# Designed miniproteins, single chains, continued (5), part 47

Each design is a single chain, and the fold is of that chain. pLDDT is the mean over its residues in the fold that is shown.

## One batch from the design tools (miniprotein)

Design m17613
Fold by ESMFold2-Fast:
Structure m17613 (fold): chain A 96 residues (1-96)
Amino acid sequence: SEKQAIVDAGVQLLMDFVRSVVGDGEEISLQEIRDAFERRIAEEARSEEEREQLEAERDFVINLFLGMSTKGAETLSMAEMAEEARKVFLEALEKK
């Protein structure tokens, strides 16, 4: 479906971005996400607008992680994060 294609594209873009920030790890911790974004913002943000955009992307990824970690888990696999992102994107499309 058209909605499924949009979700698939969104999940792929997000996971490519997460991998570019976190690196080649198969599992991600909340601290690794925070550290990777702090490093990226410090090194790559060249303007206030770029910093704000990277901070918004960080907050989005952290909120996805926290949604999954309600079970008390401090690490998620890349596959678990992709599944949660797909769920969040589907819910967002249903509300719009």
Scores: mean pLDDT 72

Design m17614
Fold by ESMFold2-Fast:
Structure m17614 (fold): chain A 81 residues (1-81)
Amino acid sequence: PTLYRPSPELLALFRSEGATKDEYTFMEIVDLVVNRIRREKLADPEDPDVVILTPELAALVGKERVSISELLQFILDRSTV
């Protein structure tokens, strides 16, 4: 399986979701993102594919609203393989 190494900045954002390792599978990254969305209630009630970002996440991503796929791609783009 492909292992991804998120940047230290991204890793710090997901420590509350259990991001304690240096390397993650794609499914582990999905679990971190989904758990954060669920815990913080970030899903848009009008569109289940859209996430409303917190100010901290919006500052990093550059957008206030993103799809779950866009958020996952953002994390992967800032991870080494």
Scores: mean pLDDT 75

Design m17615
Fold by ESMFold2-Fast:
Structure m17615 (fold): chain A 70 residues (1-70)
Amino acid sequence: LDRLIERLQRLIETLKQRKGDQDLVQRALEELESMRQGVSFEQALEDLEAQLRFLTTHREELERNREAQE
């Protein structure tokens, strides 16, 4: 769970520096999903869903920013 927060922080900082880079966003999402499958704690799943939603919201803002650049 802490790793998910750290990943979100890194993703946000990286996206601000390289905004519009969907490859980085996709890699972060794939790693997040991999962590979810690799985690052996069922009780962590609900918290993981909250972290995923937070990441998804930021991704949506990034995609909107990318289109605005056109």
Scores: mean pLDDT 60

Design m17616
Fold by ESMFold2-Fast:
Structure m17616 (fold): chain A 90 residues (1-90)
Amino acid sequence: SAEERLREEIKRALKELAEKIKEEGVELAELPEDVVASLEEAERIIAGAYAAGHKDIPEELEERAAEIAAELGLAEREELEAERARARAL
């Protein structure tokens, strides 16, 4: 589905961003991120920060990317486990 494809693209982008942050070790820049930000909003905020020239990515952004990736992985895992349990019961 389109949502699953979008989630995979965002997850891939966040993973690449997290790896780049770790490799470059750039000094902090405050990223105004909303706690209620959805995956789509997180992508817009990240894209907006880069467009604004904020190449100094703080560890907070890396932590947020990891949290989003973990939540996405948890949701996908729960759906996969539910489908596997259903298939095995049939």
Scores: mean pLDDT 48

Design m17617
Fold by ESMFold2-Fast:
Structure m17617 (fold): chain A 64 residues (1-64)
Amino acid sequence: GPDAEKLEEIAQGQAQGLGEALIGAEEARVVSATPTTLVAEAVADGKTYTITVDFATGAVTVEE
């Protein structure tokens, strides 16, 4: 399988892309990444948002 470092880079890229696309985020970071779930924190306009992706259902949630 892919190296853990490579998986972290992919997860960070997904967090950044989702933050920018969903809320216009200037920065994003991975909080937790599993094969079934991604949790990221993104900052937009001085506010911090939590983005959760469920890979089993394709559901995406954004919470302040």
Scores: mean pLDDT 77

Design m17618
Fold by ESMFold2-Fast:
Structure m17618 (fold): chain A 85 residues (1-85)
Amino acid sequence: SIKSALDTEEGKKLKEEIIKLLKEADEASRDIRSNPEVRKLVSQAVGEAIRAIGALLDQDLKEAEESVKEMKKIVEQIKALAKQL
């Protein structure tokens, strides 16, 4: 039987965190997307979100958690650049 990681409590929490981090990346970058480094970081955050969703579909919660960790790091980098600009 196929056990969907997306239907577990852990998978639901990771899905909610992915959505939250994408919203934070969008909001933090909104007024500074003319900067090429900011655009690169936004693209990397989206790439990690795709990777995390793929991991959840493959029932790999550990890989999904590591991708979410990388998303958090990227969002903090966007916020740090926003303070410098």
Scores: mean pLDDT 83

Design m17619
Fold by ESMFold2-Fast:
Structure m17619 (fold): chain A 74 residues (1-74)
Amino acid sequence: EVTGRAFPSTLPPGLIAVKYVGDKAYVLYTDDQHHLVVFTVPASIADKVKEALIKAWGLTEDDERVISEFERLA
């Protein structure tokens, strides 16, 4: 299933990361309203989703900061 959640974040807007967990992936990005937005997707489509969001919104990959923030919230 695809589910989306938003968490308050102090990270800059426009960052994206993907965290792979088994057969699933969390697609993570920071929005212009100071949220970390999290989607759960099948791992098989995670790269396609990431590429589409980078192209559509001009996002910058930052795995270290984005994944660290997500793990703090978990």
Scores: mean pLDDT 80

Design m17620
Fold by ESMFold2-Fast:
Structure m17620 (fold): chain A 80 residues (1-80)
Amino acid sequence: DILEQMRAFHKLVNKMFENPDLSVEEVEKLAEELKLSEEAKNYLLALLNPDDPNAGSIIKSFTEKYKEASDRLLELERNA
């Protein structure tokens, strides 16, 4: 369910901002428990490992895709 995935993603992102001491392993475990997609998990891991040369590309790609999905979701809710 895309809605549940987006809610779980927002919850985990908020936890990361509220608790900057969260380790990579803790974020990965939370993402698995929340059943996040591989793309969402990789995005969160990229935020924690900015020294990864692929991190910028992963962040950009996911941000663009996530924004489009979020915009479509809002439009569907407005027309329901």
Scores: mean pLDDT 70

Design m17621
Fold by ESMFold2-Fast:
Structure m17621 (fold): chain A 59 residues (1-59)
Amino acid sequence: VQALVDAINADPSDAAAVEALAKALKAKPSEAARKALVKAFNANPKNAAIWAALTSLAP
């Protein structure tokens, strides 16, 4: 989880990292992971891949 959080912090537009982190967060909730996902979404709110990952996590 931490490696994925670090990847998102370095590149919040990395859709693959966002998708992997969303899966990890779904299995084990983490405040740091959730904040990283929100940061990625805020950086690219119209990126369909990031939106899909966030939506699959949050329904």
Scores: mean pLDDT 68

Design m17622
Fold by ESMFold2-Fast:
Formats: structure tokens, C-alpha cells, sequence
Structure m17622 (fold): chain A 87 residues (1-87)
């Protein structure tokens, strides 16, 4: 499911900031449900915590591989959206 997250980030890179936030919110709501079911996480708080952990893990690997600045901006935007809207 992390692979699907990366695919959506590529898709959303063609949108403006407001459009990206809306699409990310919609995608993350669906992803939270799937992750919760796969990992047996019963609360939204647990699901959000696991997603945030995964995002920071990807960001850490990005620093090692020298990924484009756009990817780090999108990952940070996703973390902000999760904290602002999904809690």
C-alpha cells in the first residue's frame, strides 16, 4: 500500500496546492481504512500514527538517495494534512 501512496503523490504533483490537499485528504481516508484492516489497527489515532511513521521512513530514505525536492515537499504536505484534518 505504500506503493499506492507513492503513485498518488506522482498523480497529485500535477495539481495546485489546494487541489493536492483535497486529493491527498480523500486518498488518505481510504488508505487509513485499508491500513487499519491489514494491520488490525482499530482506532483512527493508531492508523494515523502508522501512516505518519511510514511517511517519515520514506523521507529518511529519500535523503540517502537524493530524491527531488518536490517529493520531500509532498511528503511534508501529506503529514500536515494528516495532522490537521484526519485527527
Amino acid sequence: ELEKLIEELKKFSNLDEEGIKEEIESFLEELLREVGELLGLKTREEQIGKLIESLYSILGKEKEEGMPNTMSVLLKLMAEVIEETLK
Scores: mean pLDDT 60

Design m17623
Fold by ESMFold2-Fast:
Structure m17623 (fold): chain A 64 residues (1-64)
Amino acid sequence: MSEDERRIDVLLQRAVDRGVELGLSREQIMKLVNRMMELEEKYRAGKITMEQFEKEVDEEVERL
């Protein structure tokens, strides 16, 4: 795994862990994961930077 892929994985895991701590249902966690996966696809396509991806993930977590 590249360092960028590892960083993405850590950020996604942290967001899921936060959702679990807040008592989100499996369905709500799946919706969160799907939104983060869309952000990852945008990053892989070169549409957003790593910094922007991290910021967007943090904003999704803060919205929980």
Scores: mean pLDDT 79

Design m17624
Fold by ESMFold2-Fast:
Structure m17624 (fold): chain A 55 residues (1-55)
Amino acid sequence: MLTASDIEATEALRPDASPIALKEAEKLFSLNEPLYEEIAHGLIMLDAAVNRVVK
C-alpha cells in the first residue's frame, strides 16, 4: 500500500499534474501489485513506477 510519504513524493515528481491525474496514478498503483513490491523493496524509484503506470 502506498504511504503518505509515497504520495508526497509523487506530487513532488509531478508538480504540473492535476489532482485527478495524481488520484488516477494512485489507483493504478493499487492495480499493479508488482510495482508495489518493487517500491516497497526499493528496487525502483517512485518516479519510474509512476511513469510505467501513468502513460
Scores: mean pLDDT 52

Design m17625
Fold by ESMFold2-Fast:
Structure m17625 (fold): chain A 89 residues (1-89)
Amino acid sequence: KVKSVDELEEEVLEHLKSAGASEETIKLVEQLFEDLKESKDISLQMHIGLGILEVKDLADQKVDNEKLLEGAELILESVERLKRHIAVE
């Protein structure tokens, strides 16, 4: 069955909430999923996907919420930078 980005978002957010992620971290990951949905560039999609996977892995490792938030922020900044670089338009 085709996994929509919405379904992946729901699964990842549920996992993060279960792991005790802060509301700020959840909002950043939600923004990453929005960028993923809007993106037409494969490289950007891969970068976002890997970033989301890293945040999920950190949550599974039960790192501090502050470190988890910092990780998500760094990924979002990286995505914004790539997004602008790729979108010459």
Scores: mean pLDDT 76

Design m17626
Fold by ESMFold2-Fast:
Structure m17626 (fold): chain A 83 residues (1-83)
Amino acid sequence: SVVNIDTFLKQFEAQKKDKATVYEGDFEKQFEELKPEIAKIEEEEIADGKNKLTFTTKSGDKYEAILEIVGNKTVFKDLVKVE
């Protein structure tokens, strides 16, 4: 489904301050660089507690990431550019 960009970005900034949120590897840095270019966000459940995020940029590039709920933690990982 298509996600509201402003809502997602506000939630991301709030979660960035929350110790229940985990960014694996360089996710936070990579996402901050991508953030101003985002034109569309789509979210798809791929397993129980595991969603795939697809970010389409203003230039038409696509990036995918995984959002996984593990216990009381939200984990953001595997932000990659899709060819």
Scores: mean pLDDT 81

Design m17627
Fold by ESMFold2-Fast:
Structure m17627 (fold): chain A 86 residues (1-86)
Amino acid sequence: MHMVFSEEERERIIKALEEEIAQLQAWFNANKANLSPEQQALWQQILAKQQEILEAVRAGDSERMMQLLAELQKLAAEFAKLLAEE
């Protein structure tokens, strides 16, 4: 069965994602000068995926949301790998 969000659940998820994106953007702006170009590029990709997830939630597209979450996990793993390599 296709999962659908109630309007209240969607609004709650949207609010949480918007706040998360804002916090991630604020952290990036504060730390940008200390990041390598590769780390900056991956962080921008992570922010873009978070925004795409937000739009999928707004559209009620649960399948797209799940796909984007899997892509976000891969980007997060790449970022963690770069941090481990200095």
Scores: mean pLDDT 78

Design m17628
Fold by ESMFold2-Fast:
Structure m17628 (fold): chain A 87 residues (1-87)
Amino acid sequence: SEEERRQRLIELYKRMGFSDEDAEALAEAQLIRDELFRKYRNGQLTKEDAEEAIKRLRELLEKATNPDVRAFIEEQLKIAEEILKKL
């Protein structure tokens, strides 16, 4: 399930030395990325899906303070914005 995958990612990032907050932000950003790319690859991605991903990534940026976490989210945001332009 998505919840089980989210928890595994949080545990992984915490083991890598990230705080609880940063681990949660990284896990959520990765799940957003993976769902966006899954839908993109199979031709199911809508404009609304891309807009929602952008919104959620921006909300994660407001919560993230670690520079590496912020850089990852900013990269995913740029990718989602480029995908939206092609829809």
Scores: mean pLDDT 87

Design m17629
Fold by ESMFold2-Fast:
Structure m17629 (fold): chain A 100 residues (1-100)
Amino acid sequence: MMSLTQKAAKLAVEGAEELLRMAEEGAPKEEIRRVARRYLGQLSELIQQLRDEKASDEDIALAIGSAMGLKELAEALLNGDFEAARRALEKLKEVYEKVS
């Protein structure tokens, strides 16, 4: 069974990959913002569930880190910084690999 921390890390990677693909395909910035908000909203719900279940501080910190990484990636894409976005995705993948 996948943990909430694993779900958060996976969701952040999936969101990051979708946002990067959308930006590379020339999607409007408002569409990128909308999709980013959707994923960040889902991550916020997972973080709240971790808090409600009294998960470890480490698990909560990992989930928050995943949400922050996705936010950094979205902000990089909105600024046209594809190199910063790719670095953020790589870091998100490293977190997901550690919790998988």
Scores: mean pLDDT 88

Design m17630
Fold by ESMFold2-Fast:
Structure m17630 (fold): chain A 81 residues (1-81)
Amino acid sequence: MKEEIERELKLMEAGAEFVRKNKEVFDKHIESLKSPEEKRRALARYVAMALGAEVEVDPTDSPELKKAVEEYNKKIEELRK
């Protein structure tokens, strides 16, 4: 079904644009994390966002990153339908 593929591509494009625009916020956050496991989780979320997937706010997130993730999720939710 072509519409499903077009929707997925639109979500991926929106996600990629969002992470590119907010790259410095994500990079700074990942660099601030102390454990390899925390860094791996942050990187996995970053990749998921670049692919247009909905993600959860992490307790280790800075206020700036929490706001960015919330804005991202709202944008993705609007595009999903």
Scores: mean pLDDT 79

Design m17631
Fold by ESMFold2-Fast:
Structure m17631 (fold): chain A 74 residues (1-74)
Amino acid sequence: SLEEHIRRVVALLDDGGDGRVPASAVVEVLSSFGPTLSEAEKEAVREILRELDTDGDGRVPAAELERRLIEVLS
């Protein structure tokens, strides 16, 4: 399912187990290892990533990212 795919992708990107993932990799990995995203869906993902990157360090909370992606893409 798309939900299971999102969970697996986020877990894979959080390989260090610190609960944070690189925002720049999220759209590319979702597009490469799952269903093709439309431009509107890619922009929605980028907006979520911008909202979650509160520190401006290019990393976002894994658990919150997973929740938001499931809500928007499912």
Scores: mean pLDDT 74

Design m17632
Fold by ESMFold2-Fast:
Structure m17632 (fold): chain A 99 residues (1-99)
Amino acid sequence: MEELYEEGRRLVDDIEARANKAKEEAQKIMEEHPEVKPYALELISVAEGAIRQARRVLDEGIKEGKYEEMLERVRRIGAALDQAIALYKKKIDEVIKKS
């Protein structure tokens, strides 16, 4: 389904945009507050993993013609990324406040 493919591609593009923004913010905060480096690096790793997984799921869905399953898997990756970003931002804020 072309419409489901286009939706999946847009969702992957959105995941990549959010992941890259989280990576840039993590890089900046790590330079300003070296004490958060372990959590910032974990967030960068999670964000990079989300990009790779989302791209792979999109490619596999196209190749297999399983567009509905692909779309749901991409949405789950996006939700997991958003939860991870919120969790790591909270951890980073707590470390900075204790410093």
Scores: mean pLDDT 86

Design m17633
Fold by ESMFold2-Fast:
Parts: structure tokens; sequence; C-alpha cells
Structure m17633 (fold): chain A 109 residues (1-109)
């Protein structure tokens, strides 16, 4: 089951990185260089983290992405902020499902 848990952890990493790449694309589209750099740093943190930290790192990145969406709203980029929130909500749901599956497998071991 550890092999199956590590596969779920890798899927959480992949979903999180894809979400941050989407966030960066929206930040680049509105010319937010600081936000774009922050998204790159979050993605690097996700990629470099141990697989055992995948759940905590994924939720950290998701929270960071919500903060970026809120900053977009405050800057007047409300359509882009809404698009980021929708994508992050979908990614949050995927991470929740993967984390629940991984936890069940760990409890069965």
Amino acid sequence: SLQQVNQLRQQMRDVTVQTLDYVKEKLDAVGDKVGSSSSDLLAQRVRSAPLSDSVSVAYGAINGAYTIAKSMDYAGHTDEGAAVRKEVDASRAQVDALAEQAQRLLEES
C-alpha cells in the first residue's frame, strides 16, 4: 500500500503544480510580475518537497493561490480572480479526494 500511497502523493503534487501553472498564466496575462514570481516559488516548493509532505504542501499552495485570486480582485482584475478561484476550487476538490484515499490506505496498513 505504500506504493499506492506514493502514487496518490505524486498525483496531489501534479494537480497542485498544474494549478500553480494556471495561476501564473493568469498573472502573466495581467502583468503581475510579483504575483507571477510568487507562483513560481510556490511551484518550486511543491516540486522539491518530500512526497511524505505532499498533503501539507498542496494545501499550502492552494491557500497561496486563493490569496493571489483575492489580490487580483483588489487590483481590479475581477474576471481573472474569479477564473483562478474556480480553478483552485476544482483543484482543492481533487486534492481532498486524493488525500482521503491516501489516508484510508495508510489506516489499512
Scores: mean pLDDT 86

Design m17634
Fold by ESMFold2-Fast:
Structure m17634 (fold): chain A 118 residues (1-118)
Amino acid sequence: SLAEEYRKLAEVFEKAAEELKKRSPIMGAAMRNLAAGYRALADGPESKAAYYATFVSAAELIKQATDEEVDEGIRILESLGEYGKKAAELVRYMREHTDEVIAQARAELDALQAAFDA
């Protein structure tokens, strides 16, 4: 199921965060935010706002990290099997398109808030 795919991605990001916590606290924090976001997404559509909020936080942390710290995070993710490779591709995309990722996630969060307030 899609929820099971999201749980597997969250587990991979959680493992990467643990491995990074002492070497790159900033990338460890980014991975923890991505893990929390995918766990929220696995819980269902009512948790979608939490997903977008954690995704914004992760992208902002990736933007602040050095290229070397991001590259180490990607290498760790790639070592974690098939879901690790998928997670690594997401982090590469976020690094390449950081401002666009932040803007899109913020727009989705604002749209969810507006729909709730209507």
Scores: mean pLDDT 85

Design m17635
Fold by ESMFold2-Fast:
Structure m17635 (fold): chain A 80 residues (1-80)
Amino acid sequence: MQSLIEEAVESLMTLSREEQIKIFEEMRARAEKTLSGEQRRQLVEAYDQAIEAIRAGDEDAFRKAAAEVFRLIAQVERER
């Protein structure tokens, strides 16, 4: 689990800020449409934190927020 999250975060770090924001906005919109209740709320909040970190230029905050996003995605994927 941790290895997959690390790979996902590493991949994101290779993208431009504009691409990172675009991806998180698209994934946020998808989460709002496909999820409900607590899972939707947690994941949307995590996306908002990641987008804010990108805008602030805080790489450490972005890495932490991105890791949280992917951790939550992994939890959702296990329920499939």
Scores: mean pLDDT 77

Design m17636
Fold by ESMFold2-Fast:
Structure m17636 (fold): chain A 98 residues (1-98)
Amino acid sequence: MEEELRKLFEELRRQAEQDAINAERGYKSAKEQAKDNPLFAKLAEKIKEYADAARRFSEVARTGTFEEALKAWEEYQRKKAEMDAAEGEVVRALSDAG
């Protein structure tokens, strides 16, 4: 059970590292688009928060306790949901505009 949980956290940690890299790329893109459209400014902020949460989970899953890793995982999932909501707001606004 403990070894199975360790392998699961290692897989989730690798996924979070990749998610952070992808989110940092998305942040740069959204920040550039924010120069022409202020709707992307909020999205850029939420992408950055998600990237930070993903990196935090990856770090804590390696160095912290199971309880700390679980809390960091919950924050990472929460920040992903906030980012997805901000992306949905941008998509809706662009659809309403034309």
Scores: mean pLDDT 81

Design m17637
Fold by ESMFold2-Fast:
Structure m17637 (fold): chain A 83 residues (1-83)
Amino acid sequence: SNDSLLDISKRQARVLAILVEADIMERMKTPREEMKKRLTAAIKIVQEDLDWLKANPDTPESVKQKFQAALERLQARLREVEA
């Protein structure tokens, strides 16, 4: 539905904002503990949005794949910060 497509679009805008903020934090050499906290919060938001998108029958597979890739990227960055 049109309402469902709008909700998908809002979540797509959110994941893009999260990824941009993560890149800015890396470029600004954000302290390790702050980076860890921000990445942990971002991962939770992206996971919740991905779970919603998977439950929504109107969600294209390409959108689910983009969110899965974003989640994996954020998780990889968190592992690097924790190492």
Scores: mean pLDDT 89

Design m17638
Fold by ESMFold2-Fast:
Structure m17638 (fold): chain A 95 residues (1-95)
Amino acid sequence: IDRIRQLIDRTTDPTVRLIGDASIYGLRGDTQQAIDYLQRARQLDSSISPQLTSAIGYLRRGDISQAIRLGGRAVRDLGYDDLSDTLFDQARQLD
């Protein structure tokens, strides 16, 4: 979690910040906050909407690991490889 926060604090992209915050909420078990933040991220950037829609679906089913992986893919598609790698590492720890 601390590494995700450190990485999002260094970005000015509001979509990436929302995905990072959603990932922190999901990892803490605050599923509804995670969903709300991902819904906002989808509205800011439609190019990652399919990944975030799938992530929201996994969160609603309680599959936090798969949701975090989809968040990681979304931030990679936006060019944030370090955050993507960190999110995949966190998802692997949940398995």
Scores: mean pLDDT 83

Design m17639
Fold by ESMFold2-Fast:
Structure m17639 (fold): chain A 87 residues (1-87)
Amino acid sequence: SEALLRKADLLAARAIEALAAGDKEKALELFKEAIRLEREAGRISEEEAEEGIEELEKNIDALAAMINSVPKEKREEFIKKAKEMAK
């Protein structure tokens, strides 16, 4: 299950990177896969996973706008930190 959680964290970091690059579709798919793995690993419930996916689909444009409002330097720092936390 630890391996699944590490993979989920890595996918989430990649999703943030894709979102920062303007690829909302790729980011959404990566976030959905991360949530599925978190559910399978027991980190979140089935209901939390379903709610999380619905929330992401509904709010992906707002999340992208938030990321784009951050200066590029700080955005890249955030992405690097997210990837490092997944290691």
Scores: mean pLDDT 76

Design m17640
Fold by ESMFold2-Fast:
Structure m17640 (fold): chain A 86 residues (1-86)
Amino acid sequence: MKELEELRKKVVTYLLNAYLATGDREKYQEASRLLVEVLRLMSDEEALELFKKIVETYEKGRKENKSPQEILDEIIKLLKEAVEKA
């Protein structure tokens, strides 16, 4: 689905931005692995809803002046919870 692909690219971009700001390679690698698991285990509709939440989390975190590390941790938590429930 085109919408899913567009949101996936946006999530990847935001994760890359967080990695560049933090230098935290281990967390970036974990987030990337979890993203692959989401795409493998979840339906397109479930993945779409999750990616919308991740995008909102990143954008709200930036508006609230949260650190890049805090935003990255929140995104990883969302990804982990989604994979564990799938």
Scores: mean pLDDT 84

Design m17641
Fold by ESMFold2-Fast:
Structure m17641 (fold): chain A 84 residues (1-84)
Amino acid sequence: MSASLTLPESGRYKLENTGDSEIAVAVVDSSTGTVKSLKVLKPGESVIVDANKGDVISATSVDGKPSTLKVTNLETGESVTLNV
């Protein structure tokens, strides 16, 4: 199971696993297409990443079980939840 989000704004983002299963999270640079960050988040874990407008956050289930990733723009406080 997987989900992705194209980031609307440059800035710092909090990526938080709010579900019950491990998620592999990648930040893909929009200008180069390269993975610039890769993290495995256990339930309740979070990471802060720097990203540019147009970068893609990709979330993939590690064990094939459903989970949720909450993506928060730390500059605006706005958040989106991805079902993985």
Scores: mean pLDDT 82

Design m17642
Fold by ESMFold2-Fast:
Structure m17642 (fold): chain A 68 residues (1-68)
Amino acid sequence: SLLDEALELLRELALEYERQGNLEKAEIASKAGVLLQLGRYDEAIELLKTIDSELAKKAVELIEELKK
């Protein structure tokens, strides 16, 4: 599902930032995943837009599709 795909992207994004030692961005990605699970799509999108990342942009696209 689109939800599962978006959650998988956010998990991978969080793990990648953890590997880089960027704990702030890893926490943002993890929090966005929690918001997505709670159906708080707009809050998740706003949070992800603070991250300059191709994976974050792809996750936003999938969440926008979930809102339709």
Scores: mean pLDDT 86

Design m17643
Fold by ESMFold2-Fast:
Structure m17643 (fold): chain A 61 residues (1-61)
Amino acid sequence: SVSVPEHTKEKIEQNLITGIQRLSEVLELDPQKILDEIKSIQELQDEVNRLSELALRGEKR
């Protein structure tokens, strides 16, 4: 198994959880709603990456 960035990944996840909790308190929003928004953004980012790959391959007009 490959675990080369595991410590970095864990630290990022912990910082994100802390950040979401703080934002939830300041904005008085449900943390669950914030997580749903992040997931939607990730799905959009994946779609953009897919389209970018097609463009890099010289999509024929």
Scores: mean pLDDT 67

Design m17644
Fold by ESMFold2-Fast:
Structure m17644 (fold): chain A 55 residues (1-55)
Amino acid sequence: MVVRTVELKGASDLQASEAATRLMRELMAQGYRVTGASIKTDGDTTTVTVRAVPA
């Protein structure tokens, strides 16, 4: 199982979605299957987490 996380400060929903999409595309290009993604906002910090397994 692989977990990739990125933190964004002052990010919009569009920026968070773009970051999640980019992480998912990178993992799929490396031969992984994406099993989940989550976006959590705490104050001005948005944390994007993507989970994947070998495909």
Scores: mean pLDDT 81

Design m17645
Fold by ESMFold2-Fast:
Structure m17645 (fold): chain A 85 residues (1-85)
Amino acid sequence: MKKVLVVRSENEEIYPFLLNGEADRVYERIKAEKPDVVIDLGTGTGVLSRVAKLAGAPEVIAIDRSKKALENAKKFSGVENVIVV
């Protein structure tokens, strides 16, 4: 069965890509657990979605209530599986 990991980002300015905080922890967790799907809740600018793709997650789903946030997620992560909630 598919192994799913859920992550949440609220502000990429606090944890820049692979430099600090949650981005580094998410990268290491995905490398260790090797999930089939990563769900990025409140993706904002798409930092955690990009981290998930670089860590080797085969499928990443970015979720946000903002169309602008989803556009940013696509731009920075290459993730096209997006859900507006």
Scores: mean pLDDT 64

Design m17646
Fold by ESMFold2-Fast:
Structure m17646 (fold): chain A 86 residues (1-86)
Amino acid sequence: MSDAEKQALVDGFVAEIDAQVAQAKALYDAGDKQAALQHYEDLIIGAQRALAGLEDLLGKDDPLLVPVKQAVAAAQAALDELKADL
């Protein structure tokens, strides 16, 4: 796998996490707080599985994983903030 292919794969995962976070926020803004919570929990589980797969593919210490780890951490922080508001 080329460095460009690795970067595209990582960028795709970050974009998907961001899209799922936007969907969870839209549910919360619509007043469906329970659906928003469930969506955040499901996306974090999915993102952690995707990160584990990327670590197996690229190597756990590959610097290309930094943006994915940051996106997962940001999603977790958003979930924690949402739980604090309930």
Scores: mean pLDDT 81

Design m17647
Fold by ESMFold2-Fast:
Structure m17647 (fold): chain A 81 residues (1-81)
Amino acid sequence: ALLEALRATLERIRAATTVDEILDALLDLMKAAGDNKELILRAIGIILRVIGLELEGASLEEIKAFAVAEVEDALAELEAK
């Protein structure tokens, strides 16, 4: 379930055409994490960094690349458990 949620989030971020769509995908990931506090905190960290990058004037492609890399890292870490 969590691996499927992470993969779905990754695909949603890759398909995103706005920063709001990236944030929505990450918020839904946080909800899907349920009681997995580590994943919830990871998702919050990614959300805060995405907002920071947008405020700094980063392009959508830069923000997507960052979010994709972070979710891929989270997926790899969860698969290692």
Scores: mean pLDDT 84

